Designed miniproteins, single chains, continued (4). Designs and how they scored, part 103

Each design is a single chain, and the fold is of that chain. pLDDT is the mean over its residues in the fold that is shown.

## One batch from the design tools (miniprotein)

Design m15575
Fold by ESMFold2-Fast:
Structure m15575 (fold): chain A 72 residues (1-72)
Amino acid sequence: MPSLSPETLAEIKALVESGELTPKDLINAGKTLFDRGYYDAAKQLFELAKEYGDEEEKKEAEKNIEEIEKKM
């Protein structure tokens, strides 16, 4: 399954830390990747959203990770 490279993940983390991307943006991107069948990449984005998000965003990301794990 296609996954995001460590370099791409580092760039995404930098964008979140700079405020150019929000945890909600990561959740939305992860949902898009999940809908397209890119489960590994989607899971990586949801895991980042859990790291940087508030309690609501962490719960939403965790729910999406559980859904992906049922497909893997």
Scores: mean pLDDT 82

Design m15576
Fold by ESMFold2-Fast:
Structure m15576 (fold): chain A 95 residues (1-95)
Amino acid sequence: SKELLKRAIALALEAIGLLFEIELLEEEAKEKGVLTPEIEALLEKAREKAEEALELARKALKTEDDEEAEKLLAEAEAKLDEARALLKKAKELIA
């Protein structure tokens, strides 16, 4: 449906934006001299989850089955939530 297409595009854009935020936060941590192995691990996991979300959103865009698309979008949303939680933890350690 047109609604599912819009949701897939929105989630893909959110995932791309989150990947940029992760890169900027890694650079900030390097500049502050606080890029510890713990922060590196959190940022790497956040990137993995954001990349997984982007792939799921892309699959939803290609799917002709609305039920399958809804399932893929729900999984993408869950991965984005996980990525945001990891990024928040990294931000708290850098602050």
Scores: mean pLDDT 89

Design m15577
Fold by ESMFold2-Fast:
Structure m15577 (fold): chain A 93 residues (1-93)
Amino acid sequence: DALILRGRIAAIEQFPDGSTLLRIEFDDGERAARELRPGDRVRLEWERDGERHVLYGEIVAVGRRSADILLRDIHGEMARELRVGDEVELTRL
């Protein structure tokens, strides 16, 4: 079964190499802390104006109720559409 977690973007950091680091705070933070690990590959999904967007990334750190996810988008173009406060769904691959 796929692990699916809901949360919200708490922070966004963009790097000169085109990578983006997201911090997501999870609605079920205790489940996230138990089941997520650094190195996990994840899919992020969010909706804006009736459109669904998808990005892929890797967990680089897990906090008490949060995770830091490194997005590897070739040009960072879709990651630039993300905003702090956006609701997201995370699927562990």
Scores: mean pLDDT 81

Design m15578
Fold by ESMFold2-Fast:
Structure m15578 (fold): chain A 98 residues (1-98)
Amino acid sequence: SKTQYKVFELITNPSAEVYLELAIDLLTDDEAYETVRKILPQLPEDRREAAIVLVRNALSLAPKEAQPYLQKAIDALEAGNVEEALKYLRKALEIVRK
């Protein structure tokens, strides 16, 4: 699946873009969540907590312009506001892709 290729890319060539794409897929697609659970069992079992780990790794690799959006996404996820987090993650992804 597309998610399996992203996980493979994450393991072989980690980048802020790949972490962000995987975090967004994990939060929006049940098949992506199941795939991540099978391939990366070391991530937290809780979907939102797993996404927070991926976003924290993206933050460590991201350009400075994207970092405030990633921090806001983490804050939103910790507050349980997935919709707000997705808005910030998509903004960060747009910056990272430039």
Scores: mean pLDDT 86

Design m15579
Fold by ESMFold2-Fast:
Structure m15579 (fold): chain A 73 residues (1-73)
Amino acid sequence: SIEKEMAEQKQKAFDEASEKMTKIAEEAGRLRQASSLDEAEKIGNKALEEQKKIHEEMLERGKALEKEAQAAK
């Protein structure tokens, strides 16, 4: 069904986003612990910006899939 296909695509987008965000957070966490205060601040800000972008892309993809599923009925 179209709804099943959209749900699978939405789940895949969520899984991909979650994996990328987790890797960014873990890498940033390790680097921050090994860095100076100034470097830790820059690393944290960069990681936050990257995670925000991934989250926004995930939400946009999800909304598009929901709209397509509703249009298909």
Scores: mean pLDDT 79

Design m15580
Fold by ESMFold2-Fast:
Structure m15580 (fold): chain A 80 residues (1-80)
Amino acid sequence: SLGDEAAEAILNGDVERASKLIAEAVKQGRLDEAGYGVGRAIKAGKTENVQKALEEAAKLGLTPEQISRVSGLGLGYASE
């Protein structure tokens, strides 16, 4: 899934790939997939990689509202 691929990219420090996968998931209306991928990485302690991936996703055209929603969903998942 896009979320699993995004999580793998963040965990491996591949910020460019992670940002493209997050942006693609959001553009396809799959906010839950983007949030899931980010949440897995947060739960694994890769918060710096998450921050960099979200910053790069913003450069790919995601709005501050879209970034906030992805981040909020990811934090929700990580807090299980």
Scores: mean pLDDT 88

Design m15581
Fold by ESMFold2-Fast:
Structure m15581 (fold): chain A 62 residues (1-62)
Amino acid sequence: GREEGARAGAEGAAASEGARGAAASMVQPHKDYGGEETGRAAGLAALQGKDAAESARLALEA
């Protein structure tokens, strides 16, 4: 419904801020920068609408 659209927008904004903070915190000491990039890419894909609306919809149903 309409609340799902509002949640999708709010989730996108909040997740975008969270992903940036999480990316900074995930900088590990020279062990696996590839892992950090993978996590960041997965987060950004969800945030940039890959399934932002679907994630919000599932959250409402959960």
Scores: mean pLDDT 52

Design m15582
Fold by ESMFold2-Fast:
Structure m15582 (fold): chain A 108 residues (1-108)
Amino acid sequence: SLEEVFRETVREELEKAGFPKELADQLAERIVEAYRRLKADAQARGLPYPVLETEEQARAFGRAAAQTIVDAFEGKPPRGIAPSTDPLDQARAAGVQAGAETVRELRQ
């Protein structure tokens, strides 16, 4: 599934950044939960939310989410992604949002 693809991507990217495997697994699961919540919230508000249709989009989402978590642990803010009709840029923007939401939940 595409959720499995981005979950694995988040885990691998966090492990490459030096996160312990168990923590990377937990954070990847929280990204899945954040994605589902953000998608549901957008749908409830009548707002568009990117649909991940390809493995490339799922990997772009996962890399952006993982990088947002890494940046937060280094004291950096979430990266801005310019508005785009490109599905890969939309996937990256959604990944940043999911990563930021995950970090917010960890600090509360």
Scores: mean pLDDT 81

Design m15583
Fold by ESMFold2-Fast:
Structure m15583 (fold): chain A 75 residues (1-75)
Amino acid sequence: SELAEKGRRGAEQAARLAAAGDRAGAATSMYNASVGFEKAGNKKAAELAREGARAAASGAPPDTIARLAEQAAKA
């Protein structure tokens, strides 16, 4: 699915942005990934991506954001 692929790319981009210290960019990318996963019908991936977006927005460590992004992409 194109929407699922966009979701996975968004999650992967969020992990890279978090590693670079761009938490705001990571939050936006994870939120966009959650919308893509939701439209693709992948509720589990969408929920993990929303959790990742919230974590990034709240200043969670980069490793935590990257883990959530990887879990969303794998779901």
Scores: mean pLDDT 84

Design m15584
Fold by ESMFold2-Fast:
Structure m15584 (fold): chain A 72 residues (1-72)
Amino acid sequence: MVEERARKIREEFTKLGKEMLDKGVPFSEVSLELSNKALELVKEGEDPKAVSRAMLEALKELEEYAKEKGKI
């Protein structure tokens, strides 16, 4: 199902994004890296709707996390 796959992709993106933010990578760079990975997943045959949903949800969570850390 789209929901299950989107959830797994979101968790992977959120984990990677938090690791990058914890290493001091700016949120703008994190956002760009995740966008590039999302594009690669779509090129590899992932459902664009699942990837887009996961990406938006992950970026929203990461933006909130970055604000708490004073990164934006």
Scores: mean pLDDT 79

Design m15585
Fold by ESMFold2-Fast:
Structure m15585 (fold): chain A 81 residues (1-81)
Amino acid sequence: PPTPAPPEEELIARLVEMLREAGEEEAAEAAEAAPSFREALLAAARILLDRLGLPAEYHRVAEAHVAGASPADLLALLDSI
């Protein structure tokens, strides 16, 4: 059978942990409150874009989201950062 995609809760938890370790509590809270991993990534990226200017890695995440990447593709993108 095909490899199952990781649960969205696990993906969101990983993103929230990364953001909190980076000191981005506002972005972490927005990601944690999001209804899906895609929305979590987009919410975090929007906060960072508006406050500090978008780091290149978050720009890649936003582009992948706009391209309609699957949760597995987004996880692979996070692992590349």
Scores: mean pLDDT 66

Design m15586
Fold by ESMFold2-Fast:
Parts: C-alpha cells; structure tokens; sequence
Structure m15586 (fold): chain A 78 residues (1-78)
C-alpha cells in the first residue's frame, strides 16, 4: 500500500539522517530532515488512509527513530 511504501521510506531516511549526523554532514542531515517532514505531512494529510493505520505506522517509525537516537546519546554520555 502507499502507507507501507511511505513507512519504508521514512525508516530508510531515519537511518540516513543518523549516519549523516554521525559523519557531521550537516547539510545532508538538514535535507533529510526536510524529506522526513514532507513524508510525515503526506501521511497525515492523506484522508484515504484510516487514522488508526496512520498512527500505527508513525508510532512504529517513531519507536525506530528513538532506538537509533539512543545509540547516539549513549556515545555522547560516555
């Protein structure tokens, strides 16, 4: 479905932004942030997708992003 395709894209973008941040490629990280924002807005504004399915997909992406962010935070905390 379109939702599953967008969810997969979001998961890949999360991985890419984490790598860009680790590599200090700030320009790339900002572009990836804009891409994530656009995809999230597309999902939230797609009235053809049931709200429960939108929330489930975004919650799964958020949980994944939190896990990836945790790795970075652990490195910073020492």
Amino acid sequence: SKLEEKKEELLELVDQIVEAIRAKRWDEALQLEEEIRKLVDEILNDESIPKEEQEKALNEVTAYAIERAREVYEELLK
Scores: mean pLDDT 83

Design m15587
Fold by ESMFold2-Fast:
Structure m15587 (fold): chain A 93 residues (1-93)
Amino acid sequence: MSKEEQEEALRNVIALLEGAIEAIREGRETVAMMLLLAAIVELELELEGNPAAEEAIRLIREAIRAIKAGDRERAIELLREAIEVLERALKEL
């Protein structure tokens, strides 16, 4: 995979997670879930074997559990952590 392709995938996932945070804030749980599932698919397909992608997937799955439990604040915290992990990976490219 090229550096440019990895950069695009990381930026796309960060945008999906930022959109999910906004959807959670607006009470649009279904939209948030769709964006989070899209982020997991992108990470699994485009960034297979990347440790930052694996950590981000773990954090996103925990955020999904928090949403289902009604803990919106915890979900946003976990998604912000996932964004920080991905932004660090982007800077290290």
Scores: mean pLDDT 88

Design m15588
Fold by ESMFold2-Fast:
Structure m15588 (fold): chain A 88 residues (1-88)
Amino acid sequence: MVEEAKKKAEEIVKRANDLLEEAKSGTPEQAREKVAELERLYGETLMLAGEYGGKDPEAAKIYTKAAEHVRELLGEARKYLEDMEAKA
């Protein structure tokens, strides 16, 4: 499970980075959609961390770290959207 968790965590973080890049490259409407997708990804990653907490603490820790990284990227995407809307 730990090796699978590492691979899945890397995929989650890559997806989050892709969503942030897409948010920065689009219109305010597209940025809002990407922020919503990042919010969903964050929630899903937290659920994975919770699910593995009782079964595999090492896997849970990996998913928790991934969720923290997604939260940081989500914060950056939200800040970008706010700045974009403020200048419009």
Scores: mean pLDDT 84

Design m15589
Fold by ESMFold2-Fast:
Structure m15589 (fold): chain A 77 residues (1-77)
Amino acid sequence: SRVEREARRLLRLLEEQPQAPDDVTFQDIVDAMRLASALRKNGGPVLTYLQALGLVPHISTDGDLLDDIARKYVELS
């Protein structure tokens, strides 16, 4: 629910960007949040994708928050 609301917010922000890919789905954002949490120390492809979309300040600054949100998503799923 909280992760779901955050993922929907990010998806809406992405959809408002004229350069953002139109094929990005809600599930893609949720999966990116999970993978960013797991891979934040290694800067995996998911983080690189989010960097290209201009979401790096949120992911980089709030790494612990993103991890917490991803963990709670698993607990609530």
Scores: mean pLDDT 52

Design m15590
Fold by ESMFold2-Fast:
Structure m15590 (fold): chain A 94 residues (1-94)
Amino acid sequence: MREALLEAEQRVRTGDDKAILEALEELTRLIPDLEDEDFPLALRVIERALEVSKDRKVLEAALRAALEVMRHSENKDIILRAIGLALRAIGQLL
């Protein structure tokens, strides 16, 4: 799991919009299986995607990933960070 998250972070950091989109879609599939210790890295991947891309599909994928974190994490701080990222994605889509 951690290796897949680190690979997603690298793809978001160095990739084009297509690579970022594919990394976010893979991240969203992994979120239901994440342990509490993995959520901070998942949030970092989403945040980085929102920093480097303005592509609508990437913004929509980042929103979906943030909403998935909110569904599967029981940690208040993780949920609040995910809400912040979801609102940021919505703001960029408007």
Scores: mean pLDDT 85

Design m15591
Fold by ESMFold2-Fast:
Structure m15591 (fold): chain A 92 residues (1-92)
Amino acid sequence: MTAEQQEDIARMLAEIEPQLEKAKEWPEPEQKVLELLAEMIRVAAEQPDDLEAHRRAVDEMEERVRALPLPEDLRKAVLEGIEEIRAALDAA
């Protein structure tokens, strides 16, 4: 992974970690989505050279999101975001 990509991932983590603290007041399914997103980004930050681990983390997040009792519109939006992240990984 390039230094630029590592900086982008670190920035995403820095943006999400404060939101996780605020999200603890959210409904449980919505909070869980943000927790899963943070877990996925942590894998990318901690294992920057393991692209296979990044893909596995994205796949695991998708599976877990599909199991959550989310409103259909929110579920679709989150899954669309996961698809965009997967496309970005494949383009890297």
Scores: mean pLDDT 72

Design m15592
Fold by ESMFold2-Fast:
Structure m15592 (fold): chain A 64 residues (1-64)
Amino acid sequence: MSRAEQLGREGAEAARRAAEEAKTEEGKNSGYLGYQAGVELRAKDGRGGAAAGGSGAWEAKEAS
């Protein structure tokens, strides 16, 4: 594929991704899917934010 074709493809994928996010937001109202996404993002944030002492504080409290 030429670069022009690749740029067009990336634009199409970006638009599709935005549309899927809209559908996912509607699906989050179902419960479990939204909860799982929240937990996953929180885990990623906690892994990086633990150094800041914010996100990891709750786990340290449960630790011995």
Scores: mean pLDDT 51

Design m15593
Fold by ESMFold2-Fast:
Structure m15593 (fold): chain A 102 residues (1-102)
Amino acid sequence: LEKSRKVLEKKYEEIYKEVKELVEKYKDDLEKLKEELIKLVEKKIAEGVTPAVIRDALLKVAEELEKQGKLEEAKILREVAEYAASSILRSAVENAILRGKA
């Protein structure tokens, strides 16, 4: 349990930093920001990161942006967080199909 928790905390911190870097890099291009955030989510899911961890990191940055008055950027991060959460349902359906083949 402790080992698993430390791994999740490290993954959360890595994603949090990557999300903040994308926000700073694409602050003048919100459409590109959304595209790059979706790519980051898909990459992390492919690497085996739990979608809940990805969602929580995105929501943390969104909350910080809202406190700074950056409401449009925060809205994009919340939309991408919902996309990450919806991937849990897609993964569950895919796992059910794969389990049926075993």
Scores: mean pLDDT 75

Design m15594
Fold by ESMFold2-Fast:
Structure m15594 (fold): chain A 75 residues (1-75)
Amino acid sequence: SIEDAIEALEKQGQQIVDEAKKKKLSKDEIEAKLQQLQDQADKLIKTYKPSDEQKKRITAILQKTGQELQAIVEE
């Protein structure tokens, strides 16, 4: 279901942040993983055609993940 897909996207974003902190990924590797998450979100939107509220949730996941990864890179 779309709810399962959104939950999976949020979990994937959290895993990328945790892995970036734990493995000390390079800036290029962080950018590549963020791009993969964005591609996954785009595929989800195309597949499920979510509601405006679901789209806001997807956007919030991407924004939160991007902000947390940016904070890691700025160190």
Scores: mean pLDDT 80

Design m15595
Fold by ESMFold2-Fast:
Structure m15595 (fold): chain A 116 residues (1-116)
Amino acid sequence: AAEAEIAALMDEAVRLVRAGEPIERILAVLDRAARLAAEIFPTLDKSRQLALEILALAGRKLLEQKAEETGDPRYRALLAHLRRLEAEDPVVARHFAAFVFLIEMDLLGEELKARA
């Protein structure tokens, strides 16, 4: 049930990004997904924790690079929210960064397919 809710929230985040909806709405959906994921996965084995850390580091680097290269205020807002979560709850922050990375990879895949 909770896993299905997280999947639905992630699908909603992708839809909102594609529709050009306000960043505040996108942030709210991603924040909810990250907090729900942190609640249902309070203990991770070493392999799962490493995978989450790798995805989170990739997401953070991607946000930093996109904010710098594009000047897009949406990426700056996502990065600022991630920094706030890192101070509040590092587990929620890791899930948030990982989810941002996964959404960006989905969008990149669609962009590459559309150009082919």
Scores: mean pLDDT 82

Design m15596
Fold by ESMFold2-Fast:
Structure m15596 (fold): chain A 70 residues (1-70)
Amino acid sequence: MTAEEIAEAIEELIEEGVISEEDSARKALEVLVERGFISEVQARVILHDLQIEEYTAKELIEVLREEAKK
């Protein structure tokens, strides 16, 4: 998945009520792993490379959309 596609998947999970905007970025990525959208290794790389371990799901979406512009 691209950064844009991951951001869209997280937004969909929020709209469905599976996660909230205030849940951690880690939790949002863990749900994507559980649903088969990304691997556990990819989730770990995203958290560490973007330095977003302390971020919310909403903040993760904003960072991923910024990365998608590169």
Scores: mean pLDDT 79

Design m15597
Fold by ESMFold2-Fast:
Structure m15597 (fold): chain A 82 residues (1-82)
Amino acid sequence: SEIIKKLEEALKAAKEGNIEEALKYLEEAKKLVKESDLPESVKRSLLTQINNAIKLLEEGNIEAAIEELERLISALKLYEER
């Protein structure tokens, strides 16, 4: 999944302290979610979670943003294994 790849790139950037790069990858992930064929309810949930991670990064709460991204990636991987 291209969405998962972008979220994993954002997570890596956040862990390395590259916040501007992490934010860029999260915005790219949002675009992929909007352009996907996922159900509208799933898109809204993903966009809400990605926006929460963006907010945490912008507020300097990097540890919370990393935890949110790790949970989101894990949940999305489980969803795509169906």
Scores: mean pLDDT 87

Design m15598
Fold by ESMFold2-Fast:
Parts: structure tokens; C-alpha cells; sequence
Structure m15598 (fold): chain A 81 residues (1-81)
């Protein structure tokens, strides 16, 4: 699945603003702003429930590796390095 630049920017900013950790409230913001599949949402919610209501960037990469790869590529392009 391919994400728009706006969706990638939104996801990268949520993790960056929160030192690579997101809460349930921030996950709900992602669900509202990013076109994630029901399966992707379920996997993220399950990972969060297993990790005391938070998910780290490393856990996000484990759950959604393709999304994480797209975000990392977008960040690399955005910082010009």
C-alpha cells in the first residue's frame, strides 16, 4: 500500500513529536488522518494493548514494515540527507 506525502508527514510528525512513542490518543489521530486498513489498525491496537497502552517506533516497524519503510524514505527526503 502507498501513502500520500501528507499521510507520511502526519505519521512521521506524530512519532517525532513524541520521541518515537505514541499513545492511544495519538493512534486515534493517525486513524482519523491516515488511510490505514482495518487489519493495520487492528495490529496496531493489539500491539498497544500488549505494551501498556503505548507503541514505540520499533514496534510500529515490526507491525507495519512497509509503512515504516515509506515513512523513513519520506523523512530522508524531507531532511535533504
Amino acid sequence: MSFSQNELDFMSNIFDDNDGVITRSQLQQMISSVNLSDDDIQRLQQAMDQNNGVITWDQFKAVLPDAAAQIEKYIGEKIGK
Scores: mean pLDDT 78

Design m15599
Fold by ESMFold2-Fast:
Structure m15599 (fold): chain A 107 residues (1-107)
Amino acid sequence: SAEYAREKLEELNARIDEFIANLDKMSKEEAIEAVRELRTFAGDMIQELLDKGEITEEEAIELAKIVLEGTQKVVDAIRNNDLEKAKEILEEMRRRIEEVIERAIRK
């Protein structure tokens, strides 16, 4: 249902907001682990939405690519001590994910 998809998107957004808020207080190791956890959550969300028929296989592939590319760039920014860049990438990844999911549920 559209309600389920929005609830999962709200959970993802809350996790991203928490990560951004705490990023400057984390060690590099803690921050990289947080990216790993975020990637796992997003992957599970995409799979659940696909399994429930809320998104197509093509949309699931698009979302998986956004998450994989986005999280890799966030890890690179963290490793380079560029926390502002890491936050910008997280916000852009969130925006791209929201666009795909909102498009999917409005069919």
Scores: mean pLDDT 88

Design m15600
Fold by ESMFold2-Fast:
Structure m15600 (fold): chain A 100 residues (1-100)
Amino acid sequence: SSEVEQLKAKITSALAEINIFVLTEKDPEEIKEVILTNTEKINEYLRQAYEAGMPLEEIRHLADLAISTLRQLAKEHPEIKETADEAIEKLRETTRELEE
């Protein structure tokens, strides 16, 4: 597999971990930690993918997928809304940095 393909898989896996944890964990503090930790991982993987030559359009697509996932989870689980909003803003900041 190419480095770009492996990074895309890692981003998808980090998003899947957020989804699974929000559905299975009942401790709000642990859920918030998993959201923020995996969002940080996604941001690092997006930066690495950019440096590895992933087109900016694909990076935006992956970031938009993460944002949409977090937005949907916040709608279904209002208790994580503030943390999801924080994670969304960090994803937007990372994509803005890479566009400059």
Scores: mean pLDDT 86

Design m15601
Fold by ESMFold2-Fast:
Structure m15601 (fold): chain A 72 residues (1-72)
Amino acid sequence: MEELERRREEARRRVREAEREGRVGFFLSVSGPLEEAHSAINKTLGDAVQAAHDAGKPVVIAVVREGATRPA
């Protein structure tokens, strides 16, 4: 749990830094079934492409994947 939270915090920090530098940042944390992760990633990619086009700015996408299920 602590390791995953640390990775999420690092990813959020990277996104915040990118936004401060004038980029468009997206953060996605996925944990669970592969099919749901694929759906979330595909949606985020579509949103990021649209945002890059609309803003005329580079996009940074931070994705954190941990194969964890809900706490047993």
Scores: mean pLDDT 69

Design m15602
Fold by ESMFold2-Fast:
Order: structure tokens, then sequence, then C-alpha cells
Structure m15602 (fold): chain A 98 residues (1-98)
């Protein structure tokens, strides 16, 4: 739990106001558990990567995944797949899964 709290705090501290808003929008889409919402969330993640770079997309998804772990376990698993596709280290994935 402490390692997860530290990871989320560090990722969130790296988010600008614009990236915090993007994280909130992605979270709201993913916790509603529809195919269209998952597609829209994927588009927003791709837009963050394109405009702000891969490290920004990683930090946004770490924050979103941590929030989804209790809110929507199915969406949490999808967020972990996207984190792996972005090249997030397996140690970070293991902290999120724990």
Amino acid sequence: SKKLEELVKEAEAKLTPELKEAAKQIEELLKNNTASNFAAAGILIAAVEFEYGIEAAKNVLIVVAARLKEENPEAFKEALKWLRELGVEEEVIEILEK
C-alpha cells in the first residue's frame, strides 16, 4: 500500500493542470464500463502521448489505473495493458497490481 501511495503521489506531482484534467476525463470514461467509453479513453491517451510525450501519457495512466483499481477492476486490467504498451517498467506494474 505505501509503495502504491508513493508511486501515485510522484506521478500526480508530474501532471500539469491540463494533464490532471485529461486524467479525470479518462477515469470518468473508463469507470462507466462501455466499449465506446474505452475507445474514447484510448483516443485521449493517444492524444496526450502525441501532444505531451510518452512520459506524460505514462504518468496520466498510472494515476488513472490506481483510481480504477477499486472503482472498476475490469477497466483497471485494460489500463495495465496500455501501460505495458507505453513501455512502463514491470516493477511499476507490479506495484499497481499489489
Scores: mean pLDDT 85

Design m15603
Fold by ESMFold2-Fast:
Structure m15603 (fold): chain A 84 residues (1-84)
Amino acid sequence: DRAARIAALAAELQRLTDEITARLLAQGVSRERAEALGYTAAVLRLIGDAIDEAIKLRKETGDEEKAKKYLDEQFELIREAVRR
């Protein structure tokens, strides 16, 4: 279910943003800056995880097209999660 996958990514994005933001606030970063940096770092982590899974899929299956389709689909889902 595409909608469920987008919802799961949006929830993970929010959780990561909150976690990173809280750590930055504890280090004395302003709330506005901490939230912006936390969100950016969370998005980059989702992208990195998608790339790592695509590389793993390619190694396990030997199918470069399958890995590329997975990565393209994950990037589309992340883009939808980020827009929400």
Scores: mean pLDDT 86

Design m15604
Fold by ESMFold2-Fast:
Parts: structure tokens; C-alpha cells; sequence
Structure m15604 (fold): chain A 69 residues (1-69)
């Protein structure tokens, strides 16, 4: 799950046109994963992790859409 979130960040970095901005956002998201990476009592991910994954997916899709003629 942490590995899946890191892969989503990598995909975002590939599609973001501004590579300097991509690196800053990726570094921030990786920090969020490290600070919020504790599973809840049943071993599932915290809800905040699903919010991050959803947000990253939206950023990926938005950037891909901008390049469709």
C-alpha cells in the first residue's frame, strides 16, 4: 500500500509538465506518506491515505487530459 502510493507519485512525476514543481510536490507527498503511514487498529490504511491516493490520481488524469488534442 505504501509502495502503491509511491508508484502513484512516480506516475504523477512523469505526467506533470513542470518537472521542478513535480519534484517539490512529490517530495511533499512522500513526506506525508512517512508521517501518516501508520495503519489503523485493524491493519488498514488511515482514511487520509485514501485521500492522498485519490488526489494523486486526479492530478495524473488532469495532466494527461491537457495533452489530448
Amino acid sequence: LKEQLLKLIEEYEKVEPNQKMAKKIADHLKNEIETKGKPVGDGSLPNSYWGLALGINRMIKANKAEFIP
Scores: mean pLDDT 60

Design m15605
Fold by ESMFold2-Fast:
Structure m15605 (fold): chain A 92 residues (1-92)
Amino acid sequence: GREEAKEKLRKILREAGYSDEEIELFLEALPEEFFDALELGELVRKTGELPDTEEVREILERIRAYAEELKARGIDEASPEELIERAREARE
């Protein structure tokens, strides 16, 4: 579920050196669909298949766009300040 996905992401970000405050600010900026997509990623890993629905396609498109942005910045390469700034921008 979304809470499990959020906890996994919190662990990854802590291991990358971000503070709990920065992590929570980042998570609040992410669309809820991002966490649904992390769950879909686990489902694909287990079954080898994605449900072919319009809702799943929309979620995947949002994730792809966000993943490209994260890939361009890199969690390991993004400063805490840049991550916080992006979180603020995403709220607007």
Scores: mean pLDDT 56

Design m15606
Fold by ESMFold2-Fast:
Structure m15606 (fold): chain A 80 residues (1-80)
Amino acid sequence: MSFQLSPEEQEYYDRLLEALKQGKEKFDEEVERIKEELGPERTLRILGALQGDLLDDGEKSAWISEQITRLGRELARERA
């Protein structure tokens, strides 16, 4: 996919993948924790990479898109 992750971002990517296996609730919780640690911009980059890898998984892709939309709105407000 078009997003390159740093080694630090890759650790958070792996945490999100594990949370996705546990279900939407765990995934949503993990996104919030990563956002608190890295901020919305870096979290959004990681989610973008994850969505690219899971494009063929419609259910998980939908969960990722929901979080990308939410964080994108937050980031837009912070830049205003």
Scores: mean pLDDT 78

Design m15607
Fold by ESMFold2-Fast:
Structure m15607 (fold): chain A 97 residues (1-97)
Amino acid sequence: METEKRVEELREEIERLLAAGDEEAARRLHLEETVRLTSAAAVYVLEHGNEAEKADARAYIRKLAELLGVSEEELLELGREEEETREMIAKDVKELE
């Protein structure tokens, strides 16, 4: 699965940074990629999910925005800009029979 592969590649890169002693870079990369993946997934759900899934995605984005001190719209724009990530999610969903 494309999403699973990206998560594994992210883990490998974080481990590389930690091994090099770049703990701050590792933490920053983890946070940035987690926010990007979560925002892309939320945008995908808001476009293709049912009403319950859309409500959950909105609630999650709102909580994440509060924790990060950013606007909900900034996170949604980030998710919209992550077009390749949304395409990966769409491919994974289509591969599920």
Scores: mean pLDDT 72

Design m15608
Fold by ESMFold2-Fast:
Structure m15608 (fold): chain A 74 residues (1-74)
Amino acid sequence: SAELDAIVEEALARMDEILADESLSDEEKVAALHAVVAEAVARMEALGGADDPRTRAAVARLADYFVGRLGALA
């Protein structure tokens, strides 16, 4: 749904902001990225329900992008 997509795009923007923050170490960036993902997953599950196929798809999409962002730190 548009609402789930908005949560994903918001999380991606926050992750990109964290990655661009020169004041943070790589370890601090990893911790901050985990926090963003955890918050976004909780928001999506609260909105659509954990068992809803659209919520599961949005969570999977976010997880895939998160793995890609972690790879950028290497």
Scores: mean pLDDT 82

